# Designed miniproteins, single chains, continued (4), part 99

Each design is a single chain, and the fold is of that chain. pLDDT is the mean over its residues in the fold that is shown.

## One batch from the design tools (miniprotein)

Design m15445
Fold by ESMFold2-Fast:
Structure m15445 (fold): chain A 85 residues (1-85)
Amino acid sequence: SEILKEIIADLHIIAAGTEVIISAKQQVKQGVSMKDAMKAAEDQLKKKKEEILKEYPFIPEKKIDDAVKNTLANTKKLLDDLIKK
């Protein structure tokens, strides 16, 4: 069904964002600068956007762009909080 396809796409978007956040946190814990960790996160999300659009062409690009922006904002906040501890 169309609804089930949208749910599966949403789950893949969430999984991709979560993976990038975990990777960025691990990089900062290993001594990578926040600037370099954020750049790596941006590059990873760009690749994941291309993969998701190819696999789920029925998903609006704006939905993926909004998810990318939210993931980057969340990543920055979580890294800022991690550094302040």
Scores: mean pLDDT 85

Design m15446
Fold by ESMFold2-Fast:
Structure m15446 (fold): chain A 85 residues (1-85)
Amino acid sequence: STDDLRNLLSIIIDNMKEYKKLLSEEVKKELDKLIQILQDILNNGSEAQLQRALQLVSLMLSRINYSGTESKELETIREVNKLLQ
């Protein structure tokens, strides 16, 4: 349901805010843009937009890990921001 999708996206946004604390300033700025886009989708998005956001964020998180470079993290976040526009 749409409510289930919103609940899941809300949890992911909260987790991203915690993850942001561990990142460099450049990556934080790009992640802040993503968080703003996701908050807009959470508040105003259709079921299709919620599903797409969750799929893209899941893919992003699977590509980003603690062993990744800041450059790779930044590029991945930027790509997801472009796809969610």
Scores: mean pLDDT 81

Design m15447
Fold by ESMFold2-Fast:
Structure m15447 (fold): chain A 60 residues (1-60)
Amino acid sequence: SVPTTPGQAQLDVSRAKRALEQGDYQSAIKLAQQALQAQPDNKEAQEVLEQAQKGLEQQK
């Protein structure tokens, strides 16, 4: 188990949203997954992950 810093998941979500805005779907997926590993019920991270996966599928 990785020690979870209180702000770490929030930073990962923020960075994932930034990656989504830049069209970097792979980075957004990785960052959202890291946030979900720390907080599985984080709705914001889950939404970012879903949007990033859809964006990646459209970029086939």
Scores: mean pLDDT 78

Design m15448
Fold by ESMFold2-Fast:
Structure m15448 (fold): chain A 86 residues (1-86)
Amino acid sequence: SAGEQAILDKIAEMYGLDEESRKQLEAFYQQLLAKNAATIAALQQKIANAQSMEEKIEYEVQLSLLYMQISIELIIKINELLKEKK
């Protein structure tokens, strides 16, 4: 997706990742998204079906926390790739 590629491009630029490291990061990010796809979809459905503003905000917060967890896992992977760099 455009948003996904934009994130990967920005990370590669900021951290000076080579092409091979960028490919590994992209594969890892795809794996993280696939692993969390069902939970993301379930939370999005709960947001869509929310009966109150308070309930909607609660599910939006849960979705935001999940994206934060994905971001942390991605940062850990970036650090691993950087440690392997000569």
Scores: mean pLDDT 83

Design m15449
Fold by ESMFold2-Fast:
Structure m15449 (fold): chain A 102 residues (1-102)
Amino acid sequence: SAISKAQQMMDQFNSKLIEAKKKVDNNEPQQDIFKTIDDALTVGEQIADFGNMPKAKDRLRQLYQQAKQKVANNDQQGFYNSLDQMAGVVQQVVQVYEDELS
């Protein structure tokens, strides 16, 4: 179903955020952390497009830039906060999409 597809994409997105947090916790190279967040953003954008929510896509891009800045500044807590906000945006897109399908 369309709802099942949206949930699967959300699971993929959340998996990438967990990977990014683990990379930061392990002090992995900045480029590897950025690549993981780039992959997460790609999935998040696909979810926003699937839900036809351009404002959510813009918000995800904004939070993505904030997350990168937090990594560059060694602000681990700010990074986690930015990723949690990205997860919230994606969850809202999926919820709105599910509500539209009744």
Scores: mean pLDDT 86

Design m15450
Fold by ESMFold2-Fast:
Structure m15450 (fold): chain A 69 residues (1-69)
Amino acid sequence: TVLDRVRLIAAQLLLSHGDSVSAETARRFAERALGVRVPVATVQRILEELKKLSEAEREALVRELAARL
Protein backbone atom coordinates (compact mmCIF):
# COMPACT_ATOMS: atom_id res chain seq x y z
CA THR A 1 0.00 0.00 0.00
CA VAL A 2 0.98 3.69 -0.18
CA LEU A 3 1.25 3.69 3.64
CA ASP A 4 3.68 0.73 3.52
CA ARG A 5 5.82 2.70 1.04
CA VAL A 6 5.72 5.76 3.34
CA ARG A 7 6.75 3.50 6.26
CA LEU A 8 9.64 2.09 4.18
CA ILE A 9 10.87 5.60 3.26
CA ALA A 10 10.57 6.82 6.88
CA ALA A 11 12.48 3.78 8.21
CA GLN A 12 15.25 4.29 5.61
CA LEU A 13 15.51 8.00 6.55
CA LEU A 14 15.83 7.11 10.25
CA LEU A 15 18.56 4.54 9.46
CA SER A 16 20.44 7.07 7.28
CA HIS A 17 19.95 10.32 9.24
CA GLY A 18 19.04 9.24 12.80
CA ASP A 19 16.18 10.21 15.08
CA SER A 20 16.44 13.95 14.26
CA VAL A 21 14.35 13.42 11.09
CA SER A 22 11.24 15.64 11.32
CA ALA A 23 7.75 14.65 10.14
CA GLU A 24 7.82 17.48 7.57
CA THR A 25 11.19 16.30 6.15
CA ALA A 26 9.93 12.70 5.91
CA ARG A 27 6.64 13.88 4.33
CA ARG A 28 8.50 15.90 1.67
CA PHE A 29 10.74 12.92 0.90
CA ALA A 30 7.78 10.52 0.64
CA GLU A 31 5.73 12.89 -1.55
CA ARG A 32 8.69 13.40 -3.90
CA ALA A 33 9.51 9.67 -4.11
CA LEU A 34 5.92 8.39 -4.46
CA GLY A 35 4.26 11.25 -6.37
CA VAL A 36 1.34 11.31 -3.90
CA ARG A 37 0.32 13.72 -1.15
CA VAL A 38 0.73 12.40 2.42
CA PRO A 39 -0.66 14.18 5.53
CA VAL A 40 1.99 15.33 8.03
CA ALA A 41 -0.11 13.78 10.84
CA THR A 42 0.13 10.33 9.18
CA VAL A 43 3.92 10.67 8.77
CA GLN A 44 4.24 11.92 12.38
CA ARG A 45 2.47 8.78 13.70
CA ILE A 46 4.68 6.51 11.55
CA LEU A 47 7.90 8.27 12.70
CA GLU A 48 6.87 8.06 16.38
CA GLU A 49 6.20 4.31 15.99
CA LEU A 50 9.51 3.72 14.14
CA LYS A 51 11.59 5.77 16.61
CA LYS A 52 10.59 3.25 19.33
CA LEU A 53 12.31 0.47 17.32
CA SER A 54 15.98 -0.51 17.65
CA GLU A 55 18.28 -0.13 14.61
CA ALA A 56 18.08 -3.91 14.02
CA GLU A 57 14.25 -3.83 14.16
CA ARG A 58 14.20 -0.90 11.68
CA GLU A 59 16.50 -2.89 9.33
CA ALA A 60 14.21 -5.94 9.59
CA LEU A 61 11.15 -3.77 8.83
CA VAL A 62 12.90 -2.28 5.75
CA ARG A 63 13.62 -5.82 4.45
CA GLU A 64 9.98 -6.90 5.04
CA LEU A 65 8.49 -3.81 3.36
CA ALA A 66 10.98 -3.88 0.44
CA ALA A 67 9.69 -7.38 -0.40
CA ARG A 68 6.33 -5.72 -1.26
CA LEU A 69 7.91 -3.37 -3.86
Scores: mean pLDDT 82

Design m15451
Fold by ESMFold2-Fast:
Structure m15451 (fold): chain A 82 residues (1-82)
Amino acid sequence: MEELERLVKEFEETGDGNYAVRAAILALRAGDLETAQKLVDKLEELYGKDNPNVLGVRALLARAQGKLDEARELWKKAIENS
């Protein structure tokens, strides 16, 4: 996934979390849960666990892992914080 690699590189070079969000979504669409988890962890460090965009990508990751109850709770929290 050349676009995923490009987005990760842009995030590393610029520190702009928007690239990390886009990269996480792309990794999830590709089924690359390991890369998605690493990007979510970095976003939590930068913006905090209660940031609605961080909660949103965490919910997508939880859903992709089959953790449907966890995904639902994360989505509720994202809506409450937005």
Scores: mean pLDDT 80

Design m15452
Fold by ESMFold2-Fast:
Structure m15452 (fold): chain A 80 residues (1-80)
Amino acid sequence: AEAKAEMLAVLDKAIERETDPQVRRDLEALKAGIEAATDPHTLLNLADSALDFARQHKLPDELLKEIEAAYERLKAEVAA
């Protein structure tokens, strides 16, 4: 799925820029879960969790915007 690849790419950017070791580990776990997800429902739920996590930990606005865009594309792909 193209939208899944976009979400994984955005999470990679977030992980690379993250300086907090705990937040970085949690982002790596979310990425691993999304990468392993094969069904649309699990994938969308994990992507929603990643977006919520980004909001709660106040990731940079640029990264948050990219995660929101990737989530919306993923949501649209699952709805199709």
Scores: mean pLDDT 82

Design m15453
Fold by ESMFold2-Fast:
Order: sequence, then C-alpha cells, then structure tokens
Structure m15453 (fold): chain A 65 residues (1-65)
Amino acid sequence: SDRVEILRRYVERELRAAYEDPEKRHRYETFVANRDEVARVFAELLGISEEEAREALERAIAAVE
C-alpha cells in the first residue's frame, strides 16, 4: 500500500534525525518504547491495519539502527 510506504518513509526520516542528534536521542528512545501505541494511532489516521502500521514502524526503526 502507498500509505504504508509513505508512513515508513516519514517515520524513518523523523527517527533518523532524532537518532543522529545527541540532543534529540531521547525522542528516538521514547518513540521506540511507545511504538505499539504510535502504530495504532497511525493505523486509525491512515485507514490501514495496525499490523501494517506496526510493520512500517519496525522497518523504519531497523533502517535507522
């Protein structure tokens, strides 16, 4: 789904910026800790499944680490 891929690219960009900046690293850590809740919110917003949203977030996190 284009929406799933857009979500993955958006999250990867935001997480990479937070991961690479020592002053923003805590934002990355907070996001990772709350990933399941974040996936639920994006699933509702984008009209995709929670499973699709979670997969997109996990791929984004893996690409940044």
Scores: mean pLDDT 84

Design m15454
Fold by ESMFold2-Fast:
Order: C-alpha cells, then sequence, then structure tokens
Structure m15454 (fold): chain A 72 residues (1-72)
C-alpha cells in the first residue's frame, strides 16, 4: 500500500500538483485505508511540513514515511 500511494503522489507532483493538492490526496488515501484519525494525523504532519517551507518532493517523501508507520 505505502509504495503504491507514494507512486500516485509522485505522479501528481510530476504533473505539477501543488502542495495543497498533494496533502489532500495523501489525506484521502490515509482515510480510505486507515480511517479518519490516521487521515487527520497525516494531514497535520504534511501541513506542518508545508508551513516549514518543505518542497513538494519532501511532502511526498514525508507522506510515504507516514504510510509506512501506519502499516507497521
Amino acid sequence: MAEAARKALQTLADEGADGETLINAASVIARHYFGVEAAKEVRKKLEEAMKAGKSRQEIVDLAYEKFKELEA
């Protein structure tokens, strides 16, 4: 799951999706597989990263790390 989700987010980033779009997509994926609370946690972490000036690639990578944590 985490690998497939990362690939989907990477495709969106490569197609020019902005940080908000990437965060929304990651949150929807997290909600579908892990539920509402996991989606809120993923969104919060990615929003904090975006506010800290992280790049779109760093947002994708952070989402992947979070998905791996949720699968553990």
Scores: mean pLDDT 85

Design m15455
Fold by ESMFold2-Fast:
Structure m15455 (fold): chain A 102 residues (1-102)
Amino acid sequence: AKPKVLVIGLKSNIEEVEKLGKEILEKAKALGLDVEVVPKGVSNIEEVLEALKTGPDVVMFTTEAWMSLTPEDQEKVLEELKKRGTILASSVDEAVEKLAAK
């Protein structure tokens, strides 16, 4: 299966999420990496956790989506990432770097 990148943002900002996903896809392709990029709009922690259950290799959050979570919900996300072995990327470039290291 292709390495999977999940880009999580707010439903209200889906165009930004799709743009970030395209940037990851183009940069990965330039490195010869065949990847699946999934933009996902969320409105709550339950939707974030459900998206993580799809088993992405790398996840990137928009700042707005991450900061919309309470500190308690942020801890729940970090525990789920650790449990699944999903890598958290803070930028498009970091997401591509983490994919290339696999």
Scores: mean pLDDT 85

Design m15456
Fold by ESMFold2-Fast:
Structure m15456 (fold): chain A 94 residues (1-94)
Amino acid sequence: MLSEEQKKEIAEKAREIGRQVGLPEEVIEEVAEKAAASDDIVEILRHVLLPVLAQKLGIPAEEISEEKLRALLEEEGFDEEDIERFLAMFRKML
């Protein structure tokens, strides 16, 4: 049920998240493009965003916990609403 408008909003959120986490601009744009082109945000998170976050956190993707993601997002200054939305998507991947 993703409309073109919703896909654009997802891409914008992916850029915002990547930028706040301090990902390289090229990686942010790649994630945003995949988010806009795909109906499956869970696959995008699994195959693109998590490996990049794992590299940023210095831990394997398999060891990224909800607690570690929350702490990182809080450190980077994300709003509580955005943190909860991201964690909800992360839980859906599990």
Scores: mean pLDDT 66

Design m15457
Fold by ESMFold2-Fast:
Structure m15457 (fold): chain A 92 residues (1-92)
Amino acid sequence: SELQELLRKLEELLKETPSAENYVALAYVYYQLEDYEKAAEYLAESARLLGYPESKVKEILENASNKEKLSEMLKELSEEVTRLLREEHLAE
């Protein structure tokens, strides 16, 4: 129920503030719930917002049934979001 409540809050936050960070967070929660299709969908939207090419978006969606590959791509995009957030903080 804790993961389900976090999901609901993140989905509401995403409706108000569509950001790569919030999409990656939702993808991670769905991955933990073993809903790999939804995890891939939200991760693909994060990739679009981060300016990745459509080939990367398609790769994410095509690997929705490959949990190991999806986990690798989730880690990659999570690290990229973290890097961009750190760069913004240092620019203050």
Scores: mean pLDDT 81

Design m15458
Fold by ESMFold2-Fast:
Structure m15458 (fold): chain A 97 residues (1-97)
Amino acid sequence: DEAARREALAAERKALGEALRALAEAHADDEAVRLVLAELMVEYARENLEEARKAGVDEETLEQIRRDEEEVQARLEELYREDPELRERAERLREEL
């Protein structure tokens, strides 16, 4: 049952990633939507790092993904600091998801 559960979770995570990419493409011109999706993608990647580590993905690859994630997070924080209205709009969109 554990193997079947892990397979189901992996399929669900893949589907979520694909859905987030599709939403980003559909709303490419909306900066708030793009930022919310980037934030969700960072959270999704962070969760997947734990599973990838357990699955035996090499430490160098995991470290690169972690750094990319940190860069996206830092960029989001900077953008939200520069534009408070964009931050409020992004927070409202996130609450609706």
Scores: mean pLDDT 69

Design m15459
Fold by ESMFold2-Fast:
Structure m15459 (fold): chain A 92 residues (1-92)
Amino acid sequence: IEEEIKKIIKEKKVDPKIAAEIAEYLLENKDKVVTLSGVLEYLKKKGFEVSEEEAAKTLETVKESVEKAVSAGLSPIEALELVYKVAKELAE
């Protein structure tokens, strides 16, 4: 599953640093409604200059990666933690 997540991130051509930050934001806000505007504000607060289009594409890529991990038998929280780990490793 890690290799499949890695492939999704690479094929979508999203910035893995931004993907890791979004995954962390989703983990910290798992019981809250997450909006694109909230994600954009979080990224801007962290010092990232991203377009709304780039943020939306990266958020959808993170969600797609989570869905793949969940379909492989992980819980949603475990899936988010795995996506965060893979994205962070790709960013380093």
Scores: mean pLDDT 78

Design m15460
Fold by ESMFold2-Fast:
Structure m15460 (fold): chain A 76 residues (1-76)
Amino acid sequence: SDEEIKKKMDEIYKEALEKLKAAKTEEELVAIMEETMKKLQDLIAKEKASPAVVAYAQSLLQELAQFLLEKIKELA
């Protein structure tokens, strides 16, 4: 179901956010984002996710991107 897929996406998001918080270099931040994008894309493909669930994944990536920008400022 859409709700079960979203729950799996929430787990990926939570893990990514904790890794971003712990990251100390821009290289680590980029690697975490790339891995997270791949995990979400793989899940969308595997589960044949609906457009609504794809939109949810995009919203999670936007939140992570915002956090990434703030973290880059912190590291500078």
Scores: mean pLDDT 87

Design m15461
Fold by ESMFold2-Fast:
Structure m15461 (fold): chain A 104 residues (1-104)
Amino acid sequence: MKKTITIELKNISVKQAKLAYFLILTGQLTKESLITLFPNFAKLPEEVQEKILNFLKSGKPVEIDGKTIKSLPGIFRFLDNGGKVEEEDTKVYKNVGKIEFKKA
C-alpha cells in the first residue's frame, strides 16, 4: 500500500517545491538549483549544504544540531523553515508512494 505524504509550506512556493522534487526524482538536482529554488539554502553553512546534497544523492541521513533527518519530507520542511530543525522533521515515513505540496 503506497501512501501520499502532503507537505505544508510556509515560506517557499508550491511551484518551487514541485520543481525541486522533480529534479530530485530525475537525478538532475545540483547545488546551484538548490540555491536558486530555496533562498535560505545558500545561507546554510557549507557543511550543512554538503550533507543535504549527499542525502539527495545517496540517502545518507543528515545530522544537524544533534537531530537526524532521514526523510525527503523532513528535508523539504527543514529548507522551508530556513534551516531550523524541528521534531517533525525527524519523522520516518513508511510506504511513501508520492509527495504532494500545499501552502500553509
Scores: mean pLDDT 76

Design m15462
Fold by ESMFold2-Fast:
Structure m15462 (fold): chain A 74 residues (1-74)
Amino acid sequence: SEDEEFLKEVERFLKVAEAWLATQPDAPELRAAYAEVKKIFEEYKKNPSDELREKLREAVERLGALLDEWARKN
């Protein structure tokens, strides 16, 4: 389903971000954004709703933008 595909994509993204963050000792904004995505992801898995799905998409987009910015600067 669309939800299953979306959740699998978010899970893969989080695993990639987690592996990258493990190599970065000083990335507080990225760690905070990562934690927010994980929190919303767990909330969505427990009680899926259109509102949480949208918040999850927004949080993933923000984390992705921050990862791109840090990659460019470091």
Scores: mean pLDDT 81

Design m15463
Fold by ESMFold2-Fast:
Structure m15463 (fold): chain A 80 residues (1-80)
Amino acid sequence: SPLEEEFKRLLAEILDIARQLVEDPDADVDAAVARLRELKERLRELAERSEDPQLKEALEKTVKEIDEFIEYARAQEAAR
């Protein structure tokens, strides 16, 4: 499915950004959070376009996980 392939590409980018924020103490947190928010909006658009209930649920779960990770990343930056 073209929507599943797009979801896989977005997940790969999200995972890479999350890994950089966790592993690199010099990572630009503001830039990373801004990009995660853009990716989150793309996931919402895919969820609205998806006719597959399982894919839609996975997309919605990933959106929630991004929100939780952004809160985590901000807390870690504040604890410098």
Scores: mean pLDDT 85

Design m15464
Fold by ESMFold2-Fast:
Structure m15464 (fold): chain A 74 residues (1-74)
Amino acid sequence: MSEEEQIAYAETLIATGIRENVPPEELVKTLLSLGIPKEVALRAIERVRAQAEAQGDAAAVARADEMKRVLEEV
């Protein structure tokens, strides 16, 4: 799987997890357990955040920010 494909896959998981109200810590743990590299997960979080910001979804932006903090602590 290419890096771009891994980022796209992670974006889908993150967007779905945010919609389903999965806790940020659990979502980060899921991404890492699937073998998604930390740097790829971080890029996917940033992309989801940018899309949520463009759509005015403040709740999704806050969730993405929480996920980024959790990821940086592991």
Scores: mean pLDDT 83

Design m15465
Fold by ESMFold2-Fast:
Structure m15465 (fold): chain A 87 residues (1-87)
Amino acid sequence: MDKEAVVKEIEERLRKILAENPLSEESAERMAEAVKEILLKNGVPEEVAERVAGKIVELYLENKGKLSKEEFVKKAVEIVREELEKL
């Protein structure tokens, strides 16, 4: 798996979702599902993909109103990169 290509695909998908939607619990759940789908498509184990998705939702819930869309994308991408590096 090209880990950096996967991270870039995820970043682009998150930016697209946030360009069309406000940062909310609904959009955070949508982003988490999209990340899980991309990870599974690229052969990441289901347990890892589910853990990453959960961390993205948790990132929103922990930081309600404190993160901009750009900060959210950067932190979500860092979560993805860290989890892929553990593989």
Scores: mean pLDDT 84

Design m15466
Fold by ESMFold2-Fast:
Structure m15466 (fold): chain A 74 residues (1-74)
Amino acid sequence: SLEEELRKETELAKKALEEAAKKNNQPDLGKEAIEKLEEVERESIEKKWSLEEHRKRVQTILVQTLSEMDALNA
């Protein structure tokens, strides 16, 4: 189902963020990003957005969060 595919994409991004947060010692930023991913997942399911649109939103959060982690460690 679309819902299952959306949840899979979100779960993969959450795992990537958890690993990045551990490596960069930024657990709070990791938690905030995961909460944003959960909100995006909920909105995508409620509004029935396409898998492609969901992936773009998930990728945006992931890229922004990784950039913020890099900036804080510079």
Scores: mean pLDDT 81

Design m15467
Fold by ESMFold2-Fast:
Structure m15467 (fold): chain A 88 residues (1-88)
Amino acid sequence: AEEERRRLERELAYAYVLAFGEEAIARAEAAPDRSEAVLAELERLLAEARAFETPEIRELAERLRAAGPTAAAAEAAVEAFLAERRAR
């Protein structure tokens, strides 16, 4: 149970980074208070998410990107993905 929850949390985190990471980097670069430390961390997270990408993570990332960047849309996309994944 605990290991499965940590796995899902990690997969969800990577899916978010894959869906929105490039846009987050672009926004951070354009920010008036641009932070090199924030940019370096975002680039590191995106590289990590790409290195550990699975078909499931990619599918969730595509759904998140299609739903848009609002919290409500992201939550709806995640719930739909989990419901479909458990469908039998």
Scores: mean pLDDT 73

Design m15468
Fold by ESMFold2-Fast:
Structure m15468 (fold): chain A 69 residues (1-69)
Amino acid sequence: GEELAEAIRSLADADGRVDAGEAIEVLTSHGVPSDRAAEALSPLIDTATGKVDAEDAVRVGRELVRELE
């Protein structure tokens, strides 16, 4: 869980947001299927910017990784 959180936070901009595609790629590298990651993050994505809050992405990512255990 720590590596996932650190990876997402390292991608965050000055406002604490991460590109949704980058967040999905981090989740996929931790064993989450890309379609499941996209589905879980979709309601959190700002449609104008394509970004998601980094801490929201960390929370969702940790929940999805726990579902695999």
Scores: mean pLDDT 81

Design m15469
Fold by ESMFold2-Fast:
Structure m15469 (fold): chain A 67 residues (1-67)
Amino acid sequence: LAQKQLEFNQNVLSNERWEPTTEDVMDAISGKPLKEGVKSVDTGIKAHYSSLGPNTTLEWLEELNKR
């Protein structure tokens, strides 16, 4: 994954410009193939998780539970 993609995803999450649903996060965790017409935000989330692995995914789920 490109570094700019990861920076975009981190910036979006920290600035609350896009709030993923639990379903979106679970799809990213499961490595589900992208569907035609998927939003760029959903694509970014999948790319973010595929590069950082399960530890980052668990950390994000904990943060979502706190919100």
Scores: mean pLDDT 49

Design m15470
Fold by ESMFold2-Fast:
Structure m15470 (fold): chain A 94 residues (1-94)
Amino acid sequence: APKEEEKEKELKALAEIQVKNPEEVRKALLEYAKKNNMKVTEEGDLLVAEGEKEVTSSGPGKLKRKYYVSLTPDKKAAEEAARKTLEAAEEAAK
């Protein structure tokens, strides 16, 4: 499995954790973004980590990665952030 797919699997696990512990996931996202040189921005009630990575397994190209985490410890906001993260991961895997 390519490196990018491993990170996608980690994201899916993180999305489930977002529903349980939104504040812990927010911290995890910030650390992950910092480690992977991603830009972090705020969009309403969501914290968005965005970056570009080259994919060599399928040919030369750049994939955009987006990760969403709730800025508030609100369950609905955490569920929305987890959903957007999962959708972004699935779209990147197309």
Scores: mean pLDDT 62

Design m15471
Fold by ESMFold2-Fast:
Structure m15471 (fold): chain A 68 residues (1-68)
Amino acid sequence: SSELEALRKRLAELRERTVKEVSKLQLEYQDETDPKRQQELLKQIQEVVAEYQREAEELRRQIAELEA
């Protein structure tokens, strides 16, 4: 269905956006020499990944419901 297709597209876009954001933060982390700033960047990466996991789980739940 178009609804299922839209949810799958949202999940794919969420993943792509998250990968791009995490990659930027990881590059900043690798270039950073200040330990405090490195810890802040790691925390930001963890927060981005945690938000992704929550949103992705909800989208997968909705997809599974429509596939049933």
Scores: mean pLDDT 88

Design m15472
Fold by ESMFold2-Fast:
Structure m15472 (fold): chain A 64 residues (1-64)
Amino acid sequence: SLEEALEKATFLAEGTAKALAELSGASTAEYKVEAVDENSLRLEVVAGDRHVSRTFSVEQILAA
């Protein structure tokens, strides 16, 4: 479900942002996960000078 995908994506994004910050020497890391529609999520990660934003399907997140 979208709800399960949002929870999973949030957990993965948080871990990824934290790991990226540590590896890049950034003092802070931020992430944002939001539903774009019933089948899609947008994931954004910011760590230091790195800023990545991508849209994933619910199916892609649940399969990860």
Scores: mean pLDDT 80

Design m15473
Fold by ESMFold2-Fast:
Structure m15473 (fold): chain A 67 residues (1-67)
Amino acid sequence: SPEVVAFLNELFLKAGGEPVTLEEVLGRTPDDPRFAKVRVILEALDTDGSGRVERADLERAYAARNA
C-alpha cells in the first residue's frame, strides 16, 4: 500500500508535474502483487480508452480502493 503511493508520487515527480499516460504508468509498474491494484484501477479509470490519466485521479482512486 505505502509502496504503491510512493511509486506513484515518484513517477509524477519525475514527470515534473506533467500529465502521465496510462502506458507510462503501466510500463513503470512493477510485476508484483503489491502493485496489482494499480493496474486494475488504471483499467477502470480508462473507460474511454484515451490512455491519459491525471495524478489526482490516480491518487484518489487508489486511496478509495486501499483505504
Scores: mean pLDDT 66

Design m15474
Fold by ESMFold2-Fast:
Formats: sequence, structure tokens, C-alpha cells
Structure m15474 (fold): chain A 81 residues (1-81)
Amino acid sequence: SEIERLKEELLELGAEEELLEELERLTDPETFLRILRAVLNHLKVNIERGIISPQDANRLLRSVVNGLRHVQQERARRAAA
């Protein structure tokens, strides 16, 4: 599938499998696919410029995970109110 292909490309760039698994759990398949495409597009720009490291990929992924967790927590608070 396209999701599996994009996950493989991110792993090749040094992304942590656990971060990708957490992103998948926090999202639906359509949203997950959109996030993977956006992250890869961003990283490809940096690769073309010769400015990339595994740490950069993982920092970006952690930022997305933290943002999604925050949105999930806010939605839970609003549902409880």
C-alpha cells in the first residue's frame, strides 16, 4: 500500500518505528497518509539541499505526535464539558 511505502521511506531516512506506530494509532488511515506525505515532502526538500539527519526526521515526527496528543486531549476535555 502507499502507507507501507511511505513508512518504509521514512524508516530509510532514520525515522523511529515507534513514532510512526504512534502516529498511526492517533490518526485514521487517510489522515496518517496525509501526514506521511507532508513529512516526506518536507524532508525531500532538505535532502535536495543536503541538510538532513535522522535526528531532524525524528524531531519533526515527535512534534507532530505531540500536536496530535494535544488536539486529542482538548477534544476529550470539550466532550466532557
Scores: mean pLDDT 77

Design m15475
Fold by ESMFold2-Fast:
Structure m15475 (fold): chain A 74 residues (1-74)
Amino acid sequence: TPAQAYADAVIAELEARRAASTDPAVRRTLAHAIAMVRHWVREHPDEPPEVARARLDALMAATEADVARLEAQS
């Protein structure tokens, strides 16, 4: 589905960022975000694509803020 395709793209981006990071806290934060995306898709298989995209965009923004905060503390 379009929602699954978008979720897969988000997971791929998070996995690439996780692979590029050597910071254990950043890697853990990204792994948690990936788990949340997978959990959300499993719990909401019939969600409209526009609602799915808005939710995933919000998760990505929150994850980026958490990563930036952790990197600033290093």
Scores: mean pLDDT 83

Design m15476
Fold by ESMFold2-Fast:
Structure m15476 (fold): chain A 72 residues (1-72)
Amino acid sequence: SPAAEGALKAARDSGTIDGYNVGLGAAQAADEYGPLSGFAVAEMALREAKANPKVSQGAIDAAEAALKFADE
């Protein structure tokens, strides 16, 4: 999805496993999706990352950190 892809791409391109940065990106993407929360967008990003063999382990870890941060 565009929002999930955007959040994951931002985390990957930043080169950081900063849950705040990925979570913020997910929250911004939620505005484009409308009713989705930052948590829901981060969860979608994590699901999409795990399903995509082109996504690195670092990107998956960043998405997991974002999901944990958004839930807390």
Scores: mean pLDDT 56

Design m15477
Fold by ESMFold2-Fast:
Structure m15477 (fold): chain A 90 residues (1-90)
Amino acid sequence: STAQLEKQLRQLMDELQERVIKLEKKASEVKASKDIRQQIILLGAEVGVMQMHVDTLIRTKASKAELQKAMARLQALQTKIADLEKTIDA
């Protein structure tokens, strides 16, 4: 259902925001390189843009197809965050 998809989008969005905050904190603790810190800043900006996009889609009652496209974009962003988490843990 559209309502179930909206709930899943909000849950994934909240997860990605929390993971970026944890990445920022960890980068500070391990004294990560300037390059890694810049990558985290850019990911944080992408997460912020996606938060606004998801909020707009839900507010405007966007089609199921548009919500599914947003989900795919969040999943791609989840992969980027996971890759950077792996890099900083190395």
Scores: mean pLDDT 88

Design m15478
Fold by ESMFold2-Fast:
Structure m15478 (fold): chain A 123 residues (1-123)
Amino acid sequence: SDSATERSKQELAKVLGALSKSAVTLERARDRARSLGGDAGRVGLSEAADLLQDAANVAASAAKNSVLEETKDLLNDVRNGLLDDRNRVRDAQSGSVDEQVATLDEVARRTGEMIKRLRKKIL
């Protein structure tokens, strides 16, 4: 690999780490919403939204630090998706337990797809 490819892999690995943390928090928030609901569910969604924002910030920084245009575009797409998912999680805080769980399941699935997409570029 050339130096640009190795830098891109390093930036992708940072975003992968942030996405992995977000995935764990989303699963915990879902389990909390199912088991406790109400205010405890809302706290879990707030934590998940914060981790999605943190992951979006890591993706934005990684895009800026990347040299390859395709890597910048991929990371900007991931950032925008994370910000959209953060907003969905925030909106779900005022919803029912079923709406909270459904939103967290969908956002967790989307985060998993982002992880798979990034892993393919590191290999």
Scores: mean pLDDT 86

Design m15479
Fold by ESMFold2-Fast:
Structure m15479 (fold): chain A 107 residues (1-107)
Amino acid sequence: SLAEVLRELAENVLTDPEKADEAIDRFAQLVADEMAAAHPDLTPEQRAAYAESLRNVLRQLRDELGPEEFARIAREVADWVEKEGLTAQEALDRLVRLAHEAFERRR
């Protein structure tokens, strides 16, 4: 499930970078699959490019925030997915917003 993927990401980002990368890939794929379902005319290449772009964004956010703050944000988003039933896109939007708020607090 989406919440399980985000919890796996949060749990592993500090202790198991390989499993954290796998969780990032799974999260990006869930978002890409949701987008593909909403836009059935997208080509396989367009779908693959979107998933790759999402993986790159998530890895960049992890690296810029650091593993502890990224883990905290991923856990918070997982909690919201469980409580509010967020879609994969809504979970991504929440994660990006929380990341930007964290960057602003550093200024």
Scores: mean pLDDT 86

